# Ledger of designs, part 9: designed miniproteins, single chains, continued (5)

Each design is a single chain, and the fold is of that chain. pLDDT is the mean over its residues in the fold that is shown.

## One batch from the design tools (miniprotein)

Design m16281
Fold by ESMFold2-Fast:
Structure m16281 (fold): chain A 74 residues (1-74)
Amino acid sequence: SSSFHPDPQKAREQTAWLGEQLQKASDAVRAGDLEKAREILKEIAKKFGISIDDDAKPTPQLLVDVANQALKAL
């Protein structure tokens, strides 16, 4: 955990963006649009330097794992 951040507003903006992308990915999974969900997860992973398997199924668990890794990278 980080107890210090040079720009709290940037951290807040990144967290908000992450939340929006995760909601879109969840909505895509719920709608059965697995390709869209996968694209969104790859975009998050690319932004935060997270490795995701290209064959990984976009499940709620994968969304949580990506979210946790992204928050840890913030």
Scores: mean pLDDT 76

Design m16282
Fold by ESMFold2-Fast:
Structure m16282 (fold): chain A 58 residues (1-58)
Amino acid sequence: MLSKEEMQKLIKEFLKKNKLSLDEFMDATGLSADEIINPDAELTDEIQEKILNFIKNN
């Protein structure tokens, strides 16, 4: 499984490559800013799976 830092890096790279805003990414995945950006928030397996599946399919 990926660390929170690795996941945030993947999201940032995905957003840059696809010219998406973080708000558009959150809307599309149904995730909150706290679940993605907050370093103290728990990165659950379910959240990680949602992020990876969205990136894989887009």
Scores: mean pLDDT 74

Design m16283
Fold by ESMFold2-Fast:
Order: C-alpha cells, then sequence, then structure tokens
Structure m16283 (fold): chain A 65 residues (1-65)
C-alpha cells in the first residue's frame, strides 16, 4: 500500500519538524528527539538511494518507540 508508506514517511517528517521547532525554542534536544532527527536523516538518504523499504522500516522503529 503506497499510500500507507507515504503516510508513515509524512508522520516521521512531521515529528522531525516538531523536534526542529522545539530546538529553536529550546537549547537542547531530548534523547528521543535526537534519535528521530538522526533516523530521519538516514531515512532521507536511503530514499535517495532507492532503498525506500529500509527507510520506512527505520522510521517505523523510531516511531514505535
Amino acid sequence: MEEERLKLLEEADKEVEAAGKTMTASSQLTPKQQRLLEAQGRAAELVRQGREEEAIELLYEELKE
């Protein structure tokens, strides 16, 4: 289901954007926000390489926790 995969990526992207906005309001990231931001960077690179399934799995793991 392509739509479901895109929604997972959008949700992870929104969480990273929220973490980014929190960083502009706060001086430091929480460990959870830091992991999400790192995972999103990795996932974006994986998508660029055509490894979308691995990117989705990585984001799903971070969103699960």
Scores: mean pLDDT 68

Design m16284
Fold by ESMFold2-Fast:
Structure m16284 (fold): chain A 100 residues (1-100)
Amino acid sequence: SHEISEKINKFFSKLLELGEKKDWESLIKALEGFAKIAEELGLEEMAKLLRETIEKLKKGELTIEELKLALKKVFDLILELPEEEQKELAERLEKLLKEL
């Protein structure tokens, strides 16, 4: 669905914008919200990857290129989900984006 893809792409564009600006506090807040959504939806692999990325960011151990790679892996996991799960995730990410 174009609508699902648009919502997901808008959220990821915001994450990349925050990373490029080195707004680590807002990026961590966004990723924490995303990880919580993944956990609530039972998306264990996605939640784990997001939590690992957050911990590396908090330690100052993550380069911008490593951030981009981690976000690409999360994006690829979303594309592997059934359409109904993608839709639910997209709707929750749209709500989270409005709080950022």
Scores: mean pLDDT 87

Design m16285
Fold by ESMFold2-Fast:
Structure m16285 (fold): chain A 72 residues (1-72)
Amino acid sequence: AVEELRQAVDDLIAEVKKAMENGDYEKAKIALERLRGLVDAWERVAKKNNDPELLAAVQEARKRIDEIEKEL
């Protein structure tokens, strides 16, 4: 679960950065929206299962999202 979330976040952040490097801001925005939706879904799973490790990974992912958004 935690490893799956981290891998998916890494993949989507890489997609956002690559789109930004290519000047494709629409693609970057779509990838960022997908990333937010993914993290929101995992947060619901973490809360439903009372999983503190998964919740911590969600919070790390949100911090990384905030950092990449500042570059857009």
Scores: mean pLDDT 83

Design m16286
Fold by ESMFold2-Fast:
Structure m16286 (fold): chain A 84 residues (1-84)
Amino acid sequence: EVEKIRNEIIKKASEILKKTTSEEDAKKLIEVLERGVVVDPGDPKKVYLYIPSSLSEEQQEKLKEAVEEAAKELGKEVIIHVLD
């Protein structure tokens, strides 16, 4: 169930990224998304997004917006952490 929720968020966010950013950025951000999305097994309503600080501010905002929209469609809350 947790993995199903994670996969659905990644799928929806990836579709948003492909529509809202360049093909090159979408590919890079989808790779970050695949590694950085964690669904809380104790509370599957909570989704954590871990973003590397090596991304540009524009790339970080695009990724945040895409994941927040995907989570909203699924009735989930997103908690975002930017990593050093």
Scores: mean pLDDT 82

Design m16287
Fold by ESMFold2-Fast:
Structure m16287 (fold): chain A 71 residues (1-71)
Amino acid sequence: TADELFQKAKELGIEAVRYEVEGNLKLAEEYNQKALDYLRKLGEIAPPDQFRQYVQQIQQAIGEEYERLLA
């Protein structure tokens, strides 16, 4: 379940970046909010060390998607 929440937060965060880059700011905000909702749920069930690692992985994936789309 923690891994499922992590995967959903990551997927939604990446989609938010894609919408932002294409100029669809409304959908970018909606997907970012959904990603944050899953991240909050993840924080409720994951141990602090694992939660920190999941957050780092999500941040890395989002950064990589920005770099990919802006290249």
Scores: mean pLDDT 86

Design m16288
Fold by ESMFold2-Fast:
Structure m16288 (fold): chain A 66 residues (1-66)
Amino acid sequence: SELDAIIAELAALLKEHGLTLRVPAELAELLRAHGVNAEVGDTVATLRALPPEVQALWARFDAAVA
């Protein structure tokens, strides 16, 4: 599925760059279950500091769950 593909790519990209994604608590549990390096925190406040590739994938994820 599109969502599964986005999650897998996000997990790989975060691992490649040694980065952690900060998301709401309910999303952190879901993303960690799928191998994404995620912690509870303010996504919007931290997202702009992440590489453009991660920002683009998050935008696709957000659109897919809306």
Scores: mean pLDDT 77

Design m16289
Fold by ESMFold2-Fast:
Structure m16289 (fold): chain A 96 residues (1-96)
Amino acid sequence: SMMEELEIAMVEAAAKAVIEGLERLQREGKLSEKDYEEIKKKIEEMVKAVREGDREKAREAGLEAMTLIRKHLTPEQQRELGERAREAVLEAYEKA
């Protein structure tokens, strides 16, 4: 349905914004390649689970990604990623 498509689009927009932010941190030497790849994998697992309608798996993968982000990123970097994700979600919603 259009509503389910919107929910998926919002999650994908947030995930893309977070991954792009993590890529920038890696390029700046603020995040290792290994930690970037591990966080990215969990975000991609979350997005896949959302697309498949597996809400439990999506929640688990999302929580694992957030745990890794809190472990490896500063509070300032975490806030920046959160703000970018929120902006991306709002843009996806407005385009629906």
Scores: mean pLDDT 87

Design m16290
Fold by ESMFold2-Fast:
Formats: sequence, structure tokens, C-alpha cells
Structure m16290 (fold): chain A 80 residues (1-80)
Amino acid sequence: MSEEEKERAREILRSYGMSDEEIEAFISLAEEGNGFISVSDFRAFMDRADRPDLTSFIRSQSPTVSLREFIEGAEEVLNS
């Protein structure tokens, strides 16, 4: 994943009211997964951050969420 994708994810998560500590924890999960986060880890993270609504961006058939897919899904919701 690129620095540009990481910065865009930080902007989106910050706009949803997440703390910088929560945002960096999310970016670390994506980095550990080489740009991918398992659906279970993604949901667990969003639940801990009190943002389970953000899991709506995940397609149920996908075993993992890429940082790019998260950005694209979140931007679609923000522009709708």
C-alpha cells in the first residue's frame, strides 16, 4: 500500500471521529496484512472504536478488506 492510501484512510477515519491512536492502530493492522485486514479483525477493530457502522463498507463475500477497498467504500458513502 502507498503512503497516499494511508494518509487518505487517516483523513476518512478522523472525519468519522476516531482518535489518532485508533487511526494508527488501524493503519498498523493494514501494514501487518500487507495492505489487507481480515474481515474479523476489521470488525473487531471497529467495534472497539465504537464504530460498528463502518463495517457496512465490507462486502460479505470477501474474507479480507484491503485499505483501498475501505477508502473507496467510505468515499462512496460520504459522497452519497
Scores: mean pLDDT 74

Design m16291
Fold by ESMFold2-Fast:
Structure m16291 (fold): chain A 75 residues (1-75)
Amino acid sequence: SKKKLTPEQKEAIKAAIREITKNLSQEDIDKLLQAVDEAETPEELRLKVVKILKNIKSLTEEQRQAILDAIDAVA
């Protein structure tokens, strides 16, 4: 289904990422926020974020799942 992310959904996901990732470097946070800005659909965003999360070693499994849950909530 061709459902695009709205600006409000993008801002909600970015706010959730900032809240979940308070312990990350600004560089890693910025990579996740950039993925939200660049993605057109929830499915595209999920794929981009999964790829980024594989390279961030300082996140817990609970934090990774919380980020994915925030994306899935708008799908």
Scores: mean pLDDT 84

Design m16292
Fold by ESMFold2-Fast:
Structure m16292 (fold): chain A 67 residues (1-67)
Amino acid sequence: SSREQYQRMLELIKEYKDGKISEAEFEERVKELPQELQDQIRTYLDQERKKKEQAEAERAQELAELG
């Protein structure tokens, strides 16, 4: 069902982030998912990257203010 596919997607993202699967395996498994879930994965990864970049910029600014 769609719920199982969504849960598989979340598990796949976590395994990739934890380094349990290679980038090649991740890309192969993503291609097996419906297009809608593939788009959600790309959006999620893009949002997480932007959040990390913003947090790093804020930390750099705090460090500059501290000395």
Scores: mean pLDDT 77

Design m16293
Fold by ESMFold2-Fast:
Structure m16293 (fold): chain A 63 residues (1-63)
Amino acid sequence: GPEKLRQASKIADSLGAPVTSDGLLSLAKQAEEAQKNGDSSKVQQYTDLGDRVLSGLTSQKRG
């Protein structure tokens, strides 16, 4: 959910990826709006996307 995406953003920032951190914050806001609208599928989609982004971050940066 939105909280998990906000935590992922902080982790990305700590890894020296401010652009990725900003993107994850944007996803957190979108997930928060989807949650307010009762769109559980969108909340899950944004959360899954955030997990994939964070998981791939080290691979992307390390090459």
Scores: mean pLDDT 79

Design m16294
Fold by ESMFold2-Fast:
Structure m16294 (fold): chain A 98 residues (1-98)
Amino acid sequence: MSKITEEKKKEIEEKLKEEMKEVEKLVEELRKEGKEEEAEVLLEGARFQAEMLKKKVELQLKLENGEISEEEYEKKLKELTEEYKKKAAELNERLEKL
């Protein structure tokens, strides 16, 4: 396995900050148009995606540090993937009802 370095973690955090700025701009525009529910769904989705990526990075760091086993890592990664799919489906359904 490739080691996660402090540089890689910083790169991911910087990318997430850039993506969040774009989302915040869209959220503000939607709110100005009175589309509060659309704004909430976009903001919630972006925050959820950022949190999931953060959890994946932390899991990889724990694996590299020997805090968890390969089996535990794979189990946790699968759980995060299923959680992501369920949340994405929920948010998509809310957007479809707009």
Scores: mean pLDDT 79

Design m16295
Fold by ESMFold2-Fast:
Structure m16295 (fold): chain A 100 residues (1-100)
Amino acid sequence: MNPGLLFTKGVQLEKEGKIEEAIKLYEEAIKEVEKLGFDNIDPLFWSTLYLKLAELYFKQGKYEEALEALKKMEEYLKSKGEELLPIHKQKVEEIKEKIA
């Protein structure tokens, strides 16, 4: 399935308050990105997927899963020589501070 389509459907479900269903679609989108290979996908797109998962896991009180998603995002960005956008850095810091 197209990871971009899964992301779009996930965003719609998130807006409808269907958080568990949105998480499932973002997880499926990440699996499709992994199948296609990270080199064939925009680093900003797959990092946004991990950030979305971290935010939703945090909202559900799944703090270990939230931290793991952030860790995977940061490791992949580092491997590509990419850096988080300032707004995303602020969100990562906020989530980490609330968990600590």
Scores: mean pLDDT 77

Design m16296
Fold by ESMFold2-Fast:
Structure m16296 (fold): chain A 84 residues (1-84)
Amino acid sequence: GEPLSERLRELARLAQEGRVSPREAAILGVSLYVGTKNNSAEVAEKVYEELEKVLPKPLEEFKKAISEIANLSEEEITEMIREA
């Protein structure tokens, strides 16, 4: 399978085992997805850092932060979150 799908499956397994919270798994999954789409570990790292900053905020603030960093539209971020 695609390397991203294997990594997302592993994150789901870790969340199911209680080793990672579902929220943490979602943050990591979105960061990996965005990084993969941009072919950039730097983009993945920046997305992860911004996700941690906006964790207690509404989803709209989260989408805006990722859009600014990854140079993606908020609509693209919405699709990535939905598919991650």
Scores: mean pLDDT 61

Design m16297
Fold by ESMFold2-Fast:
Structure m16297 (fold): chain A 87 residues (1-87)
Amino acid sequence: MEAAEARSEEELRRAIELLEKAIEAVKAGDVATAVKYAAEAAQTSGSPEVQRLVGEAVDALAAGDYEAAIRYLEEAKRLLEEALRKQ
């Protein structure tokens, strides 16, 4: 399992959009949709750290801790935004 360190700007933006959709789904109480978008974002990002944070968010959703889930998804989004600013 090898991850590319550099992702295209388009792939990073797509992963950020998917994380935003996951956060919106959590706020709407749609856990299944949140998990789907979060997992797709982690895969699209190719970042092991983002994948770990998404895993933590999914675990929090399974525990009913929606606030913790949102925090992990927001942290994953911040990492992708930093990667997008890093040329």
Scores: mean pLDDT 82

Design m16298
Fold by ESMFold2-Fast:
Structure m16298 (fold): chain A 84 residues (1-84)
Amino acid sequence: QNALLDELKTLSDEEKSKLVSLANEVKSKLKVPDIVALSLAYASLKTGKSVDSLVTELKKESEKKHPYLVALELVRKAEIESHK
């Protein structure tokens, strides 16, 4: 629920600035809530995947699930892949 917001508190100023920039890029491409934009930005930051690629994945998976849940799953996948 608030896991992403809790992680944002632990990010460096450099990472926070990059995250905000990426979130603004997502919002310019998609009409989504801030939490969804931040989730995609965070996944991009962690995996190095482009915002466009993650936007495409969100749209495809949102055919089966609510966009908020898809965004949360993309964040968790990014964390798992970065941990391996």
Scores: mean pLDDT 75

Design m16299
Fold by ESMFold2-Fast:
Structure m16299 (fold): chain A 68 residues (1-68)
Amino acid sequence: STLVAVEVYKDGELVASGIGVRVGDTLTARVVTTEGEERLLTAQLTSETTGEAVLPDGTRVTVRATPI
C-alpha cells in the first residue's frame, strides 16, 4: 500500500484535496472540499496517477493521486 496526495476534480475544476492510501487499483482517501467539508472518498484507479469515483449524490469525479 502507498500513501498518496489526492486531488478531486469535477468538470475539470479542483473541488477537494487530501491524503489517502492506495491498495492495488483502489484508493481510499480523506479529502477536504473547497467549501471546507471533510469527506471520505473511495476511487477506482484507471492508471498509476488517475482514477474515477462516484460521490454519494451520484456525481462522477476524476481523481489524481501522487505518491508521498
Scores: mean pLDDT 82

Design m16300
Fold by ESMFold2-Fast:
Structure m16300 (fold): chain A 74 residues (1-74)
Amino acid sequence: ALSEDELDDVGLQLLLLARDQPEYFAATASPALRERVEEAMARVEALLAQGQTRLSEETRELLREAAELYAAER
């Protein structure tokens, strides 16, 4: 089991992977993982548009769920 800090780190890395290497992420990630990360990206974009630099609790929760799915699938 991953700690909350480890889940936050893995979730952020998954978001960055989906942003920077979308083809690789699409080829390797499950549909459920892709859905969670894509929703988190949309929320991050909305926060940045508002001038916010801190992720919302809802976005962090989505990234943790993505990290848990990734850990379970790997």
Scores: mean pLDDT 73

Design m16301
Fold by ESMFold2-Fast:
Parts: sequence; structure tokens; C-alpha cells
Structure m16301 (fold): chain A 105 residues (1-105)
Amino acid sequence: GDVLRLIALSLRIIGDRWELETRELSEEELRKKIEELKEIAEELIELAKKFGVPEEEIAELKARIDAALARAEEALAAGDLEAAKAALLEAIDLLEELQRKIFKA
């Protein structure tokens, strides 16, 4: 159950990083990436709690992920696709940090 879910989320994160680093994405594609990363973050936070990552560490990473995703939304609203992409890559780095904490717990 939970281990397979963690692996599936890990593969989604790898795919999203690859696409952001290797492709020029449209505004619509970047908007979809924001929504995908929000869903991934929600599921990873639930798994982090189940795997026994300290609540304080989860709260800190959640705040940073939420802030990065908010910056991506603001950048898209301003038409700044480069800033939106940078904020999404920051969110992915933070999600990968949360994954590492889950695997080490």
C-alpha cells in the first residue's frame, strides 16, 4: 500500500522535473504542473506523517512548498513563465527533500 504509493509519487516527481528541465512549457502546461505538484505535496505530507517524520519538519517543508507554489501562481498571473518554472523547480526540490526524510524515517 503506502510503499507503492510513495514509489508512484517519486516517479511523478522525476517526470515533472525532467519535463520542466528539458522542455519549454506553455502557460497552460505550467498551470497544470502547479495543480499536479499541489496534489503530490498533499499525498507526500500524509505519507510523511504515517512514516513518522517529525511534525515540526513536515510543517516547515509544507510552508516552504506552499510558498513556492504560490510564487509559481503569481508568476503565471504576471505572464512570467521563467519565474513560474523556477518556482516549480524549487517546489520539486522541497518535495524531494520530504521524500528523503520519509525514506530515512
Scores: mean pLDDT 90

Design m16302
Fold by ESMFold2-Fast:
Formats: structure tokens, C-alpha cells, sequence
Structure m16302 (fold): chain A 64 residues (1-64)
């Protein structure tokens, strides 16, 4: 499902931030909760596909 794909991409983005910038367990836990809110909002607004495309772009830039 698209929501699962978006969640996976957001989690991958968080892992990059955690490893590169460092993140406390508290910050990581809060960020994971924020991920769920972002996904739910995107579902309600019909923006899940746009969220996926945006995240793919951001991840590609991080890897470059």
C-alpha cells in the first residue's frame, strides 16, 4: 500500500538523520510519532503520493 511505502521512506530518512547527525533515544521516539502524524495527514488530504515522491527526492539528495 502507498501508506506503507511512505512510512518506509520516512523511517529511512530518520535513520539517515540519526546516523549522520546523531539523535537521542527521546528525539528518535518523538520523531517516529511525528512520522505517524505526517502519514495520517497525508492520507486525509489525499497527498500520500506527493509525500512519497518528495521523500524519494530528499533521500536521493542525501545519498548524493
Amino acid sequence: EKVEEARKLLEEYLEFHKEVNGMSEKEYKNAKEEVEKIIEEAKKNGEIDKLIERLKKMLDQLKS
Scores: mean pLDDT 76

Design m16303
Fold by ESMFold2-Fast:
Structure m16303 (fold): chain A 61 residues (1-61)
Amino acid sequence: SLSELLEKRRELGRELADRLLSSFAKNLPLLLEFLEKRGTLSEKFREEVEKFLRLLEERLK
């Protein structure tokens, strides 16, 4: 039925969004570590990314 197609589309959209958010959650900490090792990481940028990752963690629950 049309309702089943809409439900499946919503589920797929959420799944794609969650995959993208999970990719960000995995890759942003690696970027922070890379920048920290290079001595180019500002404390403000680190705090902003950590705040963003915390919001992503809440979104993926």
Scores: mean pLDDT 72

Design m16304
Fold by ESMFold2-Fast:
Structure m16304 (fold): chain A 100 residues (1-100)
Amino acid sequence: GEAVRLYIEGFLAAGEGDYETALRHFEEAARLAEAAGDHLLAAKALYNRGNVYFRLKDYEKAVEDYERALAALARSPEPDAALEAEIRSGLAKAKQELAE
């Protein structure tokens, strides 16, 4: 659906270094995924948006998006322990950068 397409387009834009496009697509993908009840896709979109902010050294926004990703993942009926571990690792690194 539309949310999956935006997520893929965001991922491709991030890979090409088009971070402005990536951030917009991941935010839209997360909104549409949540509206459709696809909490796992919303978590993935927010996690990747947080990674883009981390690369841009916007650690405050990276923390916000990682925390939003964890909240979305917690709403998913299917656990994804690997994704949770990756998000928590990203969150810890972003918080460490803010402390430096």
Scores: mean pLDDT 90

Design m16305
Fold by ESMFold2-Fast:
Structure m16305 (fold): chain A 110 residues (1-110)
Amino acid sequence: SMEEIERLKKRIFELVEQLGEKGIRYQSGDDTYEVTIRILDPENFVVEVIVKNLNTGEEWVRRMNSLEEFAEEIERIADALEKSTNLNPESKELLEELLKLFEELKKLLS
């Protein structure tokens, strides 16, 4: 239903805000990385992900233009945290909840 879709979208963006407040940080080798997620257009799931190497100041910016691209990027972030030292364990739980909401939303849109 449209109401259920809107409820899930709202909850997804509430979790993104919580991830921003808690922070996504991990250590890979001797370098510490910080991930920032910016919502550009919630209606169309246009989202920007910024990954910054805190030791070098180098950063990568990726733009997602759909729910599918956003879900894939969150899966990549979760995989990076699993393969590294996660400096904020709460971020993993929030990312896992976010992935579950993406699956629920995809089922309603199919």
Scores: mean pLDDT 83

Design m16306
Fold by ESMFold2-Fast:
Structure m16306 (fold): chain A 70 residues (1-70)
Amino acid sequence: KEEEELREKIREAARQAVENALKSGDPNIEAAARAGVAKVLDEEKRFDWRPLGDEIVAEIVAEYEKEKAK
């Protein structure tokens, strides 16, 4: 359904933004992920999904921080 497609698109945008930030040496991967997710929500006109977007950003950032700590 459309909700599942949007959720997947948000997750992909967050991961891609974090990877791009890491490649460019940007230490603020959380801000990069938030910007990527916000752009997708703006393009889809789904501002009501910002809380979910924030949750996905936190999840993705935590995943990368956990890998870095290993």
Scores: mean pLDDT 76

Design m16307
Fold by ESMFold2-Fast:
Structure m16307 (fold): chain A 65 residues (1-65)
Amino acid sequence: MVSVDKLRFVLGGPPDDVVKARDAIYDYIKKKGLKTFDEVKSIFDELQKIAESYGTVLLGVYIID
C-alpha cells in the first residue's frame, strides 16, 4: 500500500504555475482525507481539473521509494 506522501505529480506548464497547482492538488487530497495512491487514483479527474485551473496539465504521477 503506497502512502500519499510518496507520490509525486508530473505537471506541464510555467514553473511558478506548476508549483501553485501542485500545492493545490496536495491541499485537495488532504481536505478529502485521502492517504493512499489507490484513493488518489479515484479522483484523478478532479486533480486534472485543479491543474488546468492554474494553466497547467497533469501529465501523471509516480512513486518515490
Scores: mean pLDDT 82

Design m16308
Fold by ESMFold2-Fast:
Structure m16308 (fold): chain A 68 residues (1-68)
Amino acid sequence: SALGRRAASETAGRATEEARRLLKRGEKGIKGSVRAGRRRVVAVVESPKEKVTVIGDTATGEVRVIRE
């Protein structure tokens, strides 16, 4: 369905944008990487106190956030 593909793409875009927003707020020592593949978007934001990993699946539209 065309609607399903749009929802999945929007979810992946939101996950990537949220990770970039966290990086922009960063003080010294914050590192981040964003990797976008055909089926998965993985964004990792790492600080001295916390590591946040955002995984978006473009096929299912699922987004998983892991905080350490």
Scores: mean pLDDT 60

Design m16309
Fold by ESMFold2-Fast:
Structure m16309 (fold): chain A 94 residues (1-94)
Amino acid sequence: SEEARKAFLEAVRKEYEKMTKEQLEKDINFLEEEINRLIDALKRSTDPELQEALKKAIEFLKERLQAMKEVAEKRGDTELVEKINKLIEKANSI
């Protein structure tokens, strides 16, 4: 599953390289909604096993954001890099 996860993240990075700024911003909005939902679930959880699973899910979304950030940096899109960094920082607040 770790090899499958790495292969999936590489495929996601390649897909981001094909995306327009507008498409990347749409995915940022989706990832922000998902991160907020997972953080809220983590705050409400009293189950250690569920807390561990939620933290791993957030880490996976952070890896997707890092892949998107690398694409934005390569394009010199400072505005998009800033938006992604703010969302990564929010995910790190757990």
Scores: mean pLDDT 87

Design m16310
Fold by ESMFold2-Fast:
Structure m16310 (fold): chain A 78 residues (1-78)
Amino acid sequence: MEELEYKAFAAADILIENKASREAIREAARRVALFAGLSEEQAEEVAERFAEYVEANPDLSAEERAKKLVELIEEALA
């Protein structure tokens, strides 16, 4: 998946409202990770880490959430 498309998808999916449940955020992150080329196992790990991060940091802006997800996926791809 092209990086620009991946980041756009990450922003769209993760920015699904401040009222999104932890599970919804986790599922969105998992889908983005899979589309970025991660294995299902890596995608689950990224999704869980991201969900934990968002839960621990409830005041995160939409931009900060998108950036964190991208960073976690880029680390897994390295």
Scores: mean pLDDT 70

Design m16311
Fold by ESMFold2-Fast:
Structure m16311 (fold): chain A 74 residues (1-74)
Amino acid sequence: SIYEKIQEALKLVDELDVEPAVKAGIRAYVIAKLMGLENPEGVARAALQARGVTDPEDIKRAIELAEEVLKKVE
């Protein structure tokens, strides 16, 4: 079930040693990817920037961490 994959992925995100604002961006990317949305990177960037995460390197790292989470639930 896609919902079971989302729940497992969100649990893995909660276990990451990163700031809450960064976790919000990682969750946004993971949900967007698992739901098949066209621009998961854009969704993640918007969520991160809304929470004050604006450094391109921090945004890139958040997306890379989200991809590692996705590999564990695929």
Scores: mean pLDDT 86

Design m16312
Fold by ESMFold2-Fast:
Structure m16312 (fold): chain A 65 residues (1-65)
Amino acid sequence: SPLDRALQQARTALEDLARHMLEQGYSKEEIEAELNKVIDLLGKRYPQVPRKKLEEIRKEILEKL
């Protein structure tokens, strides 16, 4: 579905951002803050995407750091 595709693209973008920041020496707390900013931006651009699903993706990424 378009929603599933949007969520997969969001997951890839958030994972890529977190990995890049980790490689640059940012802390987990700094990465979390940046992921929150991106989720806020995504919520403005794609209001049809449930914020809770983006927050679940963020949680999964942070648990892997």
Scores: mean pLDDT 85

Design m16313
Fold by ESMFold2-Fast:
Order: structure tokens, then C-alpha cells, then sequence
Structure m16313 (fold): chain A 74 residues (1-74)
């Protein structure tokens, strides 16, 4: 089961390294966690992820990919 700690660890790894591999891990962990959550929890995580992405200096295509993934599961 994917935990909040795993999502946070993946986010910290992405912020530290800013590599495609870290990004794909973050993306996969967020989606796996959302699939395990209630609709209310999924919506809250989706908003949190979107807000975090907006503040990060990442390529726009990476931000768009995560937003699309999150919207598809919510």
C-alpha cells in the first residue's frame, strides 16, 4: 500500500534532484496513493499537488502531465 510518507519522500526526491526519473517516481506514487483514497481525500490531494506544482521550477510539460494524471483519476 502506498502511504503519505512515500508521496512525501518522492516529492522530496524530486525537489532535491529534479530528474526525469524522480519526476516519474513522484507521478507514479501520487497516482497509486490516490487510487487508495476516498473521493474527498483524492480531491484534497489533487488540490495540494496542483498548488505544489505551480510553485516549483519544473518544465511546464511535466506539470501538465501530473495535472492530467490527477484529473483522470479524480
Amino acid sequence: MVTEQEVLAALHDLLRHRTPAAFERFRAVVLARMRQMSPEERAALARGVAAALDRLDLPEEWKAAVRADVEAIV
Scores: mean pLDDT 76

Design m16314
Fold by ESMFold2-Fast:
Structure m16314 (fold): chain A 87 residues (1-87)
Amino acid sequence: MLSPAQKEFRDELEKLAEEAKKNNLSLEEVTERVYELVKKAHEQGLSFEEIDKIAGEVASSIEDPELSELFLAASLRAISRLRKEAE
């Protein structure tokens, strides 16, 4: 079962996915917002493994295949960037 912090991160990603589809958000805006959410989740103490798992679950729930791929790519890119900053 997800912790409250993990559930909050998931809920925020799901809301962003709904907003992106309804308002036709740009690739850059979606990428930036995903990065911000991943960074905040990491700062809250979630491991990169937990963040990757939750982001993957949210991406798989997205009906639009292109948006799903974008969310997965953006989250992986954010994790990679933050890992380099952590060294």
Scores: mean pLDDT 81

Design m16315
Fold by ESMFold2-Fast:
Structure m16315 (fold): chain A 62 residues (1-62)
Amino acid sequence: SAMLEEAEEAIKKGDRDRALEIVKEALAKGNKQTALEILRIASELKDYELGNEIAKMLLTSL
């Protein structure tokens, strides 16, 4: 999806604020699957700080 492509590009550029903005948008739309996919991408790219922030957002949205 376009949202996943934008999130991956943001993570690759080190733009964590943009990546978190996209995660917040996905969660606001009730799209937890997209947020989980962004978490997976952050982990695969070894951005563990971003991964932890996304995981916290997912836990608080449950």
Scores: mean pLDDT 85

Design m16316
Fold by ESMFold2-Fast:
Parts: C-alpha cells; structure tokens; sequence
Structure m16316 (fold): chain A 75 residues (1-75)
C-alpha cells in the first residue's frame, strides 16, 4: 500500500510537470511524510502531535481513522 501510494503520487507529479506545473520539493516532501504516517497506521499519533503543536483540540481516534481510510481510498 505505501509503495503503491508513493508511486501514484509520483506519477501525478510527472503529469503536472509535463503541463508546466512546478511543485516545490519541500511541499512534495511534506505531503509524502503525511501520507506515510497515514499508511503506517500512525495517523492518530500524528494528528494528535500536530493538534498539540498548533494548540488545537485533539480529534477523536475514530474520526481520525475514518478520515485516513477515506483519504487512502481516493489516492
């Protein structure tokens, strides 16, 4: 799953480059790290860390898992 998601993201990036759209390397890296966290099953821990760092309320575990599953289904 992880390798397949990374391959799909890379293929989309190549298509965008052919159309003259430039994607910053830092933006691509940050996006890939987020996808890896979701795929690894660390989505709950990752989201909790981000919420705590931003001073926001922590979402329920069930909601985080549902959002991660929905995201992976659309990739």
Amino acid sequence: ARAAVEAALKANEEKMKKEGIKIPEEEKKAFLERVEALVAGDAVAYVRRLAAEAGLPVPPEEQVRADAAAYLATV
Scores: mean pLDDT 60

